# Designed miniproteins, single chains, continued (2): the designs that were tried, part 45

Each design is a single chain, and the fold is of that chain. pLDDT is the mean over its residues in the fold that is shown.

## One batch from the design tools (miniprotein)

Design m5544
Fold by ESMFold2-Fast:
Structure m5544 (fold): chain A 81 residues (1-81)
Amino acid sequence: NAEEIQKLRDELLANPHMSKEELLKVAERLLELVEKIDPEGAKSFREMLEQVLADPNATVQDIVNAALLAATEILKKIEEE
């Protein structure tokens, strides 16, 4: 699980010009992984994504940042045992 989350984070970092559709697919995979480890964090991540997607001024970078934040937080929780 941690290795898959790390791969998704690395994919986001390696592809900063990813399309919005591709980015949403990565975010959906992250959400599924987060739900298995931290259901409360998954709720927060989902709400954050909904808010960013509903904002007409939101950039692709805002979505990337939300996904990276979620990946970082869950990896930190895994490391804390």
Scores: mean pLDDT 72

Design m5545
Fold by ESMFold2-Fast:
Structure m5545 (fold): chain A 84 residues (1-84)
Amino acid sequence: KKEEVLERIRKFYEELGEKYKEPKELVDKQVKLVEELITKYDLTELIEKLLEALENKDFEKAEEILEEIRKEMEKKFKEEGLLL
């Protein structure tokens, strides 16, 4: 169900962009970048767990999962020498 997880991520970012009044163009670019990173680095499982925690209103678990995602992204960026 990777496509379902990616759709949920897209909706989440679109809602955040609307709430914080970010330009749609910037939101769309961020969503696309996140989708590419999730697909490339196989972060789908962590994102699925994050969305599940948010849906259950378990904000402590969501914060822990966000930190795991951040560490995984940093690790993979260092390994591939990617500059963003």
Scores: mean pLDDT 66

Design m5546
Fold by ESMFold2-Fast:
Structure m5546 (fold): chain A 94 residues (1-94)
Amino acid sequence: MEELEELIKEALEEMKSLSPEEMKRLFQRTFGEMFEIANIKDSLFIMEFFEIVSETLERLDELIAQGASKEELLEVVREGFKRILELIKKYKES
């Protein structure tokens, strides 16, 4: 879990200097790394994981289209990472 929390922290810090499109790419890369680190083979976990990713990306696309601020985009990304981290904890603590 500490490895996942550090990965999220580093990604969020990097995103402060990135464009909205670059933030979206880093978000996708970071979620991919989180999935690999989690190493959970449960089909329900996989389904819920990619559902959270899809919902977060859809919300980012909506906000980018609306001309949302960098802080609003960062908040959506933070919430997405939080939801994934909580999902991973749930499956590892079960």
Scores: mean pLDDT 85

Design m5547
Fold by ESMFold2-Fast:
Structure m5547 (fold): chain A 56 residues (1-56)
Amino acid sequence: TAERVAQLRADAEADEAASKELLKEAEETGNATKYAAARILAVGAEINRELARRLE
């Protein structure tokens, strides 16, 4: 449904933004935990984008 697709895309955008923020912090501080968290969020965003495409 259109509402679910919109929600998945919104969630993907939010996770991607959070991932970029954490990646920047990880690069500035050398914090491996923040780098790992950024990767997890980036993967989650990609999964949500793929689900949105399938539900078109």
Scores: mean pLDDT 84

Design m5548
Fold by ESMFold2-Fast:
Structure m5548 (fold): chain A 87 residues (1-87)
Amino acid sequence: SMEELLEEAERLIEELRELLERAKKDPSVSQEQLDELERALVAVYTAKEELKRNENGSEEARQRAIALLKRALERARRVKEEIERAL
């Protein structure tokens, strides 16, 4: 459901914020990896807010927002896994 997707996004945003703080303190994590993690966090946040704005919009607008959030979540999970392996 859309509610479950938004809850998943909120949970991942919190996890990414915590990971970013840990990664900043670890010398094995490159600046490029930190920048990628920050971009992934911003993308999930932006897509989540876009879905919230389109909650009562047209079916087409809502489906586009859902697809955008799903792509942002997939990318963010991949970036999270890569950085956690470097820690």
Scores: mean pLDDT 88

Design m5549
Fold by ESMFold2-Fast:
Structure m5549 (fold): chain A 100 residues (1-100)
Amino acid sequence: LEDERIDEWVAALDPDGDGRLTKEGFNRLAAELGLPEVETDSEYVTKEDLDKFAEILEKMGFPKEEVERLRKAALPDDDGYVTKEELKAFLRLLREIRER
């Protein structure tokens, strides 16, 4: 994923411009990358959703060290939701893992 492509996807994931990622948008991106969907009743992707997603990646054969890098890349957020900046960092790490 080039940085331009990541920026395009992140913009599409936040159509309301509220700085939070929608579940539908994230699941579309996950499908495009061949990754599992997040399963939550929340409209937006939360920190807990990222933890569950990381567990699924580990089950899919991603190394534990790489999965921990993804989990730790998410910065703390006062409202508990994943921001556009946090998603960009997450996608850059996914790109590195996918390269290997």
Scores: mean pLDDT 64

Design m5550
Fold by ESMFold2-Fast:
Structure m5550 (fold): chain A 82 residues (1-82)
Amino acid sequence: DPLEELQNLGLEIVELLSEAGVLTEEMKDRLADAISKLVREGKVEELIKKLKELNEELKKLKAQGDKEGMQKKFEEFLKELE
């Protein structure tokens, strides 16, 4: 189920950023709005691919202890979706 995969990826990204202490309520709202928009536009598969790539990059930055890099990467991702 693509929507279940999308939900699981979104939750994992939120958890990674929250654990790093870099996730704001504004970022959560922007992510939710962007996901809702892209789902309505029928771009679910494209969104899943982008979230998988983001998740892998955030995991690398977390392993390096680069919290500022995680925040910047997520902000760039949100702007690209908007």
Scores: mean pLDDT 84

Design m5551
Fold by ESMFold2-Fast:
Structure m5551 (fold): chain A 110 residues (1-110)
Amino acid sequence: SEFEKLVDEIIKKIQEMADEVIKLIENNESKEKILEKIYKKDDEIGELMQKAFDVASLEQRKKLAEVGHEFREKLEEVIQMIKNNEDKEKIIKKIEEAKKEVIKKLEELK
């Protein structure tokens, strides 16, 4: 279905976001540059989420909204850790765990 294709695109964008953000952190890039990447990717993912909502059934919309809320909560935790200058290893671990949890839930929507 078109909904399943859009969910796959969201999964791909979340994977790309995590990989690119982790790479910036590992390369000791500035906090500003890391946050810029996060906000840009968040906007792109938000646009795909909206497209998925527009083609979703009522039940799919409800489940996607729940996953979207969890994604937002996990993303805000990561942003806060970066802003607070927490240890790089701790931030990377949080990103990897959040990515795995959100992607698993998105796969269950298909």
Scores: mean pLDDT 90

Design m5552
Fold by ESMFold2-Fast:
Structure m5552 (fold): chain A 95 residues (1-95)
Amino acid sequence: YEVEVKVSVQSTPVMVPAAVVTQTVEVFVGDGRLPASEETLEKARELAEEEAQKYAKTTTASTVTTLPVHTVTVEVRGTPTERAVAIAVTRLTLS
């Protein structure tokens, strides 16, 4: 059977209502046919966190404020047809 793993990583914006750009980084974890294990869950979290931070650093905005990732949510859903995926979402504040 298959388990879907979702990892959401969000950085709190420094200034609101400043321009906020939300970017999503999707990371596939596992082959989609094996059940999610504790190791798969940890890999999803780590990969999503790294991808989110790396993606934020590649932004070419003139002024970008990115806070360190401090919130990570992991969702595991087991279904026979779902695939294991990790989705990282970063919020950037542009000034």
Scores: mean pLDDT 42

Design m5553
Fold by ESMFold2-Fast:
Order: C-alpha cells, then sequence, then structure tokens
Structure m5553 (fold): chain A 80 residues (1-80)
C-alpha cells in the first residue's frame, strides 16, 4: 500500500540519519570536526529524527520502542 511505502521510506531515512549521527560523533571524537559544528549537525539530525519518529509511530504504533531507542542513542551522542 501507499502507507507501507511511506513507512519504509521514513524508516530508511531514519537509518541513514542515525548512521550520519554516529559518523559525525566519530569525527568530533577524533578532532576532525569542531565540537560546536558537530553539536549543530547532531541537533539538526535529532530534530529531523524526532519529527520522522512521530510520523512513523502514527503509521505503525508498534515501532514506538524502536523510535524511542533511536532518539536515546542520538541524545547520548549529544551528551558525550
Amino acid sequence: SAEERELARKLAVVAVLLGAAYFIARLRDRGKLPEEEADRLLRAIYEEVKRLAKEIVELDPSLKPQMEKVLAEIEALLAA
């Protein structure tokens, strides 16, 4: 269905953004990216993932724990 395709697209984007968040955090930790720039990028990723997570949970409420885990992982990267 169109809803199933939309859910799959949103999940794929969340996966890409989570990977980008880990990569940005690694660059920061290795001194390859300034901490202030890394924080700005991670905050932008967090806000976009938070928006997508809400939309994903509206389409499939069973994914709420998975989305909460993804957001917690990005929050941990911001706190480090």
Scores: mean pLDDT 91

Design m5554
Fold by ESMFold2-Fast:
Structure m5554 (fold): chain A 60 residues (1-60)
Amino acid sequence: EKQKALEEAKKKAQAEYQALLKKLIAQHDKISQLTDRDARYKKLGDLVKAMQAEIAAKKK
């Protein structure tokens, strides 16, 4: 039974991982899409910096 329980635990962890992935995908998707290639990876850096600047400004 413990082996079956462990397998079920894995299945739940997998579902949780997908749920988290969906939440991250909202923001990470933009990054992932922009960094599809080496050239886009450069744009990612610019966007990340812009976001960080905005977040920092919000804190003021």
Scores: mean pLDDT 64

Design m5555
Fold by ESMFold2-Fast:
Structure m5555 (fold): chain A 75 residues (1-75)
Amino acid sequence: SLREQYRLLAEAVMKARNMNEKEIEEWAKKLSEVTGLDFETAKEYLIKLKNSPNGPKQGEIAQEMMDLIDKIAEE
């Protein structure tokens, strides 16, 4: 469901700053399986979230991920 997709995304966003390489791969796989994002795309966005300099920038990246998920859900 879309609600479950957003819940997983929100959890990933909150945890991204503290994720090691293995956790990024595990979360990218979970997001890919639940949301339909490509594994590499999900991984790239998690890395961007981890490296974001501040909360507003992290929010912008998270919104881009939500917009991609919404597009996939409409198909």
Scores: mean pLDDT 81

Design m5556
Fold by ESMFold2-Fast:
Structure m5556 (fold): chain A 68 residues (1-68)
Amino acid sequence: SEAEEMKKKVEEEAKKLKEEYPELSTLIDHREKEILEMIDKGASEEQVEAGLKMLRELVETAAALRAA
């Protein structure tokens, strides 16, 4: 189903982010759960894409601040 495909995409993107930024794994896990819950509640592909974009931006910003 589309929901299963979206969940797989979210899981894969979160896994990649955790491999790149293992120090932020707890933050990534928390945000991943929120996006997966949105899918279970019938979120659109657009809402899921927006959630993934926000997750990426939050992680990249947090990593940049730690690297400074």
Scores: mean pLDDT 83

Design m5557
Fold by ESMFold2-Fast:
Structure m5557 (fold): chain A 88 residues (1-88)
Amino acid sequence: SAAREAEIREVARLLADAERAGKALSAEQLKRIEAFLASMDEAERDRLATLRLAYLSGMPEEAQTFVDSRDTDQAAGAAAAAKLYAAV
């Protein structure tokens, strides 16, 4: 669902922003995030990992394009992956 996708993006952003800023997440924040991660299937975890990497590189839109297109448009997926790779 769109709401579920928005939650995954928000968690990815929060994790990446904390890492980029060098800020430690609180124990309460980590516990909530771990519970959320435990609720995900493999495809959702792959989506989160890709979005987290993109947020760290400053390219969340490219990561989203890669995840959304990888099975439907290989060229678009490959182009997004190349941008993410170049950014890190």
Scores: mean pLDDT 66

Design m5558
Fold by ESMFold2-Fast:
Structure m5558 (fold): chain A 64 residues (1-64)
Amino acid sequence: SLEQQIALLEAKRGFVEMAYDVEIELAERQGKLEEAKRLEEQKKAYVAEVDAQIAALRKQLAAS
C-alpha cells in the first residue's frame, strides 16, 4: 500500500541519515573539515530527494 511505502521510505531515510552522521563525525574528528562538509551536502541532497518522494506518495494517498 502507499502507506506502507511511505513508512518504509521514512525508516530507510532515518537509517541512511544515521550512517551519514557517523561518517561526518569521523571526518570531523580526523580534521577533514572539507570532507565533512561534502558528506553534509550529500546527506542534504539524499534527504531532499527522499522527502520529495514521500511528499509525492502522500499526495497520491490524499487523492485516493
Scores: mean pLDDT 88

Design m5559
Fold by ESMFold2-Fast:
Structure m5559 (fold): chain A 55 residues (1-55)
Amino acid sequence: SAKEKAEQLKAEIRRLAEEYAREKGLDPEAFADAIVNQEADPEDFRDFVLWLAEK
């Protein structure tokens, strides 16, 4: 279902955000929460997206 696909995508984004945060020396849980809740600073979000594009 669309809901199941959305939950899977959200979980994957969270996992990638935690990986990024660990590489940058940030708190993985706090950073992942900020990304999935759209509370991250625009610069931090941009840098995360650019990092994803290089995977």
Scores: mean pLDDT 83

Design m5560
Fold by ESMFold2-Fast:
Structure m5560 (fold): chain A 66 residues (1-66)
Amino acid sequence: AVTLPAHLRQAAEQFIAANPAAAQADPQGLAQQIGLHLVTQFPGDIAKLEGAGPQLEALAKQHASA
């Protein structure tokens, strides 16, 4: 399983918290937006995001339903 670094997870959670309705309506689309946001803010971490799509989608779903 791909383990998302703490700083990337924190940035992803902050993005989800700003858009909870989007997480509920389209977790996959939101996960893609989070991925784009993270590669823009942390370009050196692009390789660490490879294969993290399912983890970002799961995080979006969990955060929206908490």
Scores: mean pLDDT 72

Design m5561
Fold by ESMFold2-Fast:
Structure m5561 (fold): chain A 95 residues (1-95)
Amino acid sequence: SVESAYNFARNYRHLLTGWVRMNKDHLDDPQIQQLVLQQLQRLRDWIVSQLPELTPQVDALLARVEAALASGDSDRAYDELVRALDEIVRLVQEA
């Protein structure tokens, strides 16, 4: 259900945002980047399995985060990641 999808996305956003905030200065580290991308892929795959109509929007948000991580700009990477997580929760809530 949309309510179940929303609760999952909200809880995932809370946990991942907290972890990334604590590791903000290390988002240029390839090992940290790999962990972030793996968690985002898990969130994406779960949302797409429940709400496949959101696939293009979620994939676009993930692509922005990947580009920001690849840039080596930790502040940009943090901002894009937080924005993507917030937007994913909003998209699921509005579905």
Scores: mean pLDDT 83

Design m5562
Fold by ESMFold2-Fast:
Structure m5562 (fold): chain A 70 residues (1-70)
Amino acid sequence: SPEEKRALALKRTQLQARRLALDSEIWLIERFPKSVEKLTGVPAEELKARLRAERDALDREIAALDAQIA
């Protein structure tokens, strides 16, 4: 329905915004790995792996929504 398509488009926009935030967070860890490690107590590579996994999950969810909207 038109309402369902509108809801899916809104959800897609929200997921895309979250994906951009994750990209920025990964960039900051890559730029300042030792500072992030000192603040979090977690190795930078482990933090990046978690964020990359979350990004991959978001990319799959966006792709699934795109298939539903089309």
Scores: mean pLDDT 87

Design m5563
Fold by ESMFold2-Fast:
Structure m5563 (fold): chain A 106 residues (1-106)
Amino acid sequence: MRLSEEKQKALLEGAISDLRGAKSVASKMGESSKEIQALLDKAIELAQKGLEDPEKREEYAEKAEEQALEAGKLISKVSDKMDPTVSSGLAILVIGAAFNLRLAKK
């Protein structure tokens, strides 16, 4: 086994922290960010379920990664209408979270 349960939990906790940070930034953008915020909320919920259920952790991490990547796609699509600092910050947090979720699956 390559990853201990402790390391998998740390990766999920790191992803949740980054997703919460992204949601905080997105909340300052108003109505145009509601869909991004909803995807981030789903990713956070799924990652938290992965923390609570070791047997389904890989499945929850995969689903959370999918939601985070969808949020990243929407951020890219509307980035031209956002402050460049805000869009870059959101992208970095979401990509970082998706990467940690991917690592947590194995």
Scores: mean pLDDT 82

Design m5564
Fold by ESMFold2-Fast:
Structure m5564 (fold): chain A 93 residues (1-93)
Amino acid sequence: SQLEQQLLAQAAALLTYADAVIAQAQAELAAQTDPADKALLQGQIDQLQNLKAQLQALVNDPNASLKELSQAMVELGSTVTSIEMYMFVRKRE
């Protein structure tokens, strides 16, 4: 359907954006010297990579429901926002 094609296009855009956020977070991780902050940021990167892989699998599955795709997009989007907020706070401290 046209709505399905639109949702898939939005998912593809979100996956591309998540890749950019992962790259930025990895650069922040490389610059981080505090072991606790390194561990926390690594954990957030790992979670984001796992959610990205889940959404990518749904995008590649022609039998995936629109509900599953939408839920995965919301979860990935929320996690992207959380890691960006974490990086923003770290730069202020």
Scores: mean pLDDT 86

Design m5565
Fold by ESMFold2-Fast:
Structure m5565 (fold): chain A 81 residues (1-81)
Amino acid sequence: RPLERRAEELKPKIIEALRSLGVPDEVAQKAADLAARYLAGSDHPGILMMAAADVYNLLVEAGIPRELARKAARAVFAVME
């Protein structure tokens, strides 16, 4: 259950990283929730890469430009590792 605690601690850092890049709060919250669900289940690099890919897709679907969505997904991955 250390993974659940780590997800709880990293979620606000993920939100702040997304907000600092200009992602709207509502979208940042959804992306952080998604990333936290992956973190609670695994700390394996392959699973964290899948989390970053799903965050990227969520951001693009929410209307975030692809270049910004790629930077945001990389920032989320960096917080998770």
Scores: mean pLDDT 83

Design m5566
Fold by ESMFold2-Fast:
Structure m5566 (fold): chain A 91 residues (1-91)
Amino acid sequence: DRALEALELFREGVRLALEGLRTKDEEKIREGARLLEEAARLFEELGNLGMAELARELARIALEALETGDYEGGIERIRRLLAELEALLRA
């Protein structure tokens, strides 16, 4: 199931990106972003453009936080977007 694969990549990418930002682990941040970009590709192939855009945005935020050193700002922005997604899924 490609939809389940995309969701698993998204969840793992988010987990690694947040862990990497929290611990300042560049390897985890980059791997999290890579998994999020792979999830975005699969969501796009499945026609889920909203999830594809969200996954790409989360990857961009993680990599930008790494480049700027604003790890706390990166965590806050990622958590905000995930909270917005959760609110939409509960509506």
Scores: mean pLDDT 89

Design m5567
Fold by ESMFold2-Fast:
Formats: C-alpha cells, structure tokens, sequence
Structure m5567 (fold): chain A 72 residues (1-72)
C-alpha cells in the first residue's frame, strides 16, 4: 500500500468512526496517521490497535485491524 493510499484510508476510517459517535477511536486513528508520517511506525500501530479495542463497531474494528497487518 502506498503512503498516500494509507493516509486516505485512515482519514475515511476516522470520518466513519466520528459519524458512528466513536470520537476517542477516531482521535487515535488521526494520531496514528500523524505518527506514521513522522516515521514512527511503532507508535502508529499502537494507536491503531488502541482504536480497534475502543471501537464497538465490528466492521470498523476489522478494517482497523486489516490496516495494522498491512503496515506491520
């Protein structure tokens, strides 16, 4: 996956989480994107795993987990 494609998918996931009322999970997804851009992949993955644990939407949790596997 290209860095631009990853950032676009993270932005779309954050928007879907916000629409679902999951503001904390959305915030962590946005922070993960910032850390990924800084080259801190480890912290980005940690934040995405936290977002997946916080999300109550099964589909969104699976989309976040899939992204984690693609960037590990």
Amino acid sequence: MSPLELLQRLGELAAELEAAGELEAARKVKMAGDYFLQGNREKAIELLEEAARLSKDERLREEIRKLVQEIK
Scores: mean pLDDT 84

Design m5568
Fold by ESMFold2-Fast:
Structure m5568 (fold): chain A 116 residues (1-116)
Amino acid sequence: DLEAARRAARRLLRLAREMAEELKLSEDFWDLLRSLEERLRNAKTVEEVERIVRELLSLLAAIATSLKYPDAKDNLDLTFEEMMEILIEYFEEQGRFDDAEFLRHAWQGDYRAAVA
């Protein structure tokens, strides 16, 4: 439902801000997060929120992949599914098992289970 999707998107924004702070990501990245937060505030449909969730998952997965393969750059040829597994492993390695479980459900579009 719309409220479950909004809660999932808000949690993804929180995780993205935490990663940005921990990894000292650029001001451009923080500007992107502010833009996504504004889009979420203005989103009125499940479809609009789901687009934001997909963008946040892609962004987080790309960051985690860059951390795992810092010197590989554009030559990884990884699928989105493979990058999502890298993101989930990143949180599991940090002992953040609740966040890893959340990401599995959000990735599957199961927002109700994701926010449980």
Scores: mean pLDDT 82

Design m5569
Fold by ESMFold2-Fast:
Structure m5569 (fold): chain A 107 residues (1-107)
Amino acid sequence: SNKEKAEKALEIELETTEAYDKLLEEAIKKGDREKARTYLLLVAGETIHSARLYLVYKYNDPDWEKVLKQVIEDERRHIAEMEAIDAPQDLIDFHRKSLAELEKILS
């Protein structure tokens, strides 16, 4: 069902947020303010995605495919932005895996 697909997409976004949160905490502890700022912005982006998917899940929104497609497009843009700033490869790889799982839900 659309609700089950939205729930699965939300779970993936929450897992991605948790991973970035751990990287943010490590950057703060090391005093690396540039990395901390970058990870904070990534956490904010994933939080917005989670909020959008939660509304689709809660209200069984008929536009759920449109919302998920927009989230997927934003994820592709985030990967390109991370590559442009030479972000850690493990972070890029994790994001690519999350993107693939979201695309699988849409298909």
Scores: mean pLDDT 77

Design m5570
Fold by ESMFold2-Fast:
Structure m5570 (fold): chain A 65 residues (1-65)
Amino acid sequence: MMLSLEDLRGIIRVSGGELPETDEEIIFYGTILYTYYRNDRDLSKTTEELGISRSTLSKILSKFG
């Protein structure tokens, strides 16, 4: 499923974070947050799907609340 920039902005806002200034950062953080919520906040499934470490995911989640 392809998400628009507006969908990704919405996800970041709902997460309690401030919107990044660049579209590249909105895509990056929005995609990670979307994947996390799609997996019912399952850290293991999200990290496996995105190919990132749990530490990286935790830092991103901490940034957005």
Scores: mean pLDDT 77

Design m5571
Fold by ESMFold2-Fast:
Structure m5571 (fold): chain A 119 residues (1-119)
Amino acid sequence: MEAEREKEYEELLKLSKDEEFVEKVKRLEEKLDELAEAYRNKDYEKAEEVLEKILELIEEMDPEVAKELRKKIEEIKKTSKSKEEYLDKKIRALLEALAKILIPKMEELGLDYIKPKVP
């Protein structure tokens, strides 16, 4: 599995020629793995700490998407009745923000992620 990720990163580097972008993607995947483990273990304090680190990475990649995401999180805080509900909605909002950053960049690189458009 690790060897497969290394090949994907090498391919991404060859297509983008952007070492900084590849390094940011690696850091994001590491933090997403930490988040998944914390959330699965119901360690909501750890999950929130990891989420804040992912928000910092999003801000480094796209400050405008980060600003939009922070506004959405403040609205989630106002409507959430529990810490679990708050974290669930925050994670969902964060994944949507990551998609907004990564999908256009992958399309620019000619990467047809999940299913080819060829019939």
Scores: mean pLDDT 73

Design m5572
Fold by ESMFold2-Fast:
Structure m5572 (fold): chain A 90 residues (1-90)
Amino acid sequence: EVDEKLRELEEAGDRLVQSLKAGDVPAAIEAAKRLLRLINEISGDPRAIPVIERLRDKVAEAANQSKDLDVVEIGTLVIIALTIALKSAR
């Protein structure tokens, strides 16, 4: 089941990154909510560390490429949540 949750986390992260790159704020909010729920479910599992690190980097890149303040804010909040999850898993 953990491997399934890790795949779901990667899929949710990719959907968020796509929404951020597209500047689709409503889709980005929905994707962020899903991603944060999945992160909470696997919080503290060291097997999630590499996935969360990759997602944090992808989200940061997508947010930094945007001129939309809402996209930057969503990306920043997700990066904070991913960073907290990484500290919990170590």
Scores: mean pLDDT 81

Design m5573
Fold by ESMFold2-Fast:
Structure m5573 (fold): chain A 61 residues (1-61)
Amino acid sequence: MDSDLDKVSEAVTEAGKLVAQGDWDKALQLLEEEAKKSDPTTSEMLQKARTLVQQHAAQKA
C-alpha cells in the first residue's frame, strides 16, 4: 500500500531532528531530496516544508 503521508511524515520528522540539532542545511537537503523522489502532490508538500525550514533558518541567522 502506497502511503505518501507516511513518506511526508518521515521526512518532516527527520528534518525536525536536524533542525533541533542546528543542522539546517541537512534538513533542507533531506526535504529537497525526498521531494525529487516523490510524486507531484507529495513533492509540493515537502517543498512547502522546506520553505518553512528555510524561512526559520533565515530568521535565526
Scores: mean pLDDT 75

Design m5574
Fold by ESMFold2-Fast:
Structure m5574 (fold): chain A 77 residues (1-77)
Amino acid sequence: SVSQNLQQSARDSLIEAGVPQQQADQLGQQVGQLAATQGPDAALRWLEDQLVDDLGVPPEVAGAIVEQTRQKTQQAT
């Protein structure tokens, strides 16, 4: 499913960017839930906002993580 693929892709992209595994798993899980209820674009927008606002990730880096997540999800489908 797209929501499961997006959850896994977000988790993997976050880990590659240096986010701790436990935190990446939690964020990925929330992205998956949001994708299932509000769609993938809303889930990715939420992820970008969380990275910038809650984790203090620079906007350019947050955007790169979201783009990597999109690319991985497209490869999984």
Scores: mean pLDDT 83

Design m5575
Fold by ESMFold2-Fast:
Structure m5575 (fold): chain A 83 residues (1-83)
Amino acid sequence: SVREEAIAQLRAQKAGLEQAAKDFADDPKKVQEARRARRIVEAMIHVLENYDDAESLLAQLSKTDPEAAAGAQALLDYIREQE
């Protein structure tokens, strides 16, 4: 399904960001940027894996991390459009 493919791609992206944090360990700014991007990807995976609770999870996420919530909402809308 489109949802399963999206989750698989996000998991691959998360693995790449974890590797980037290791590869750039001597650059604190790059490590911080990679860790931030990883948190956004993790939040998106969490929303998609808990699909029945997506609206509740997005409402909570929008209060603590509006950027991650916007990304998760956009991807959720895309998946719903593809059905």
Scores: mean pLDDT 85

Design m5576
Fold by ESMFold2-Fast:
Structure m5576 (fold): chain A 74 residues (1-74)
Amino acid sequence: SMEELEEELEKVERELLARVLQAEHAGASADEIRALIDEATARMLALAREHGDEETVARVERARAQWLARADAL
């Protein structure tokens, strides 16, 4: 269902935030942080493509761009 998809996407993004914050605290490189973002957003895109619609896919692609912009600002 869309509700279950939204819950799983929120869970993946919450886990990504925690991992990025831990990596930043540990002094990880921008490349290491980008790898975390790429891994998590690839999983989110796969879920959106399998269970969602074009709007959900576009939303995940925008979220990826925002996360990468955050890594570039470090």
Scores: mean pLDDT 85

Design m5577
Fold by ESMFold2-Fast:
Structure m5577 (fold): chain A 96 residues (1-96)
Amino acid sequence: LTMTIQATKPGTLVVATDGTGTFTVSVSGNGGDSVFSTTPLTLAGKTYPQFASVSVSQPGLYTVTVSGTASGTFIVALLDKKGNELASSEPKSGSV
């Protein structure tokens, strides 16, 4: 599954899903390692039971590739260092 997001600032890109399973994320350009979490995260007013995160050090347009064994509705968001949502994509249903 591939999604895009415009990062206006450095921060943490998160991909969250309301489904089940495990997944990793990779980003075009200057991304860190993918970290998977089953800690619930609220994005765009909806609570997601799981997410994967990757750090980005530069503003820019990022292509986010989701890989693994998960299905559901996926959303990409950019969070600041305090966990505040700076930007989010439209949700996209799929499987990886």
Scores: mean pLDDT 77

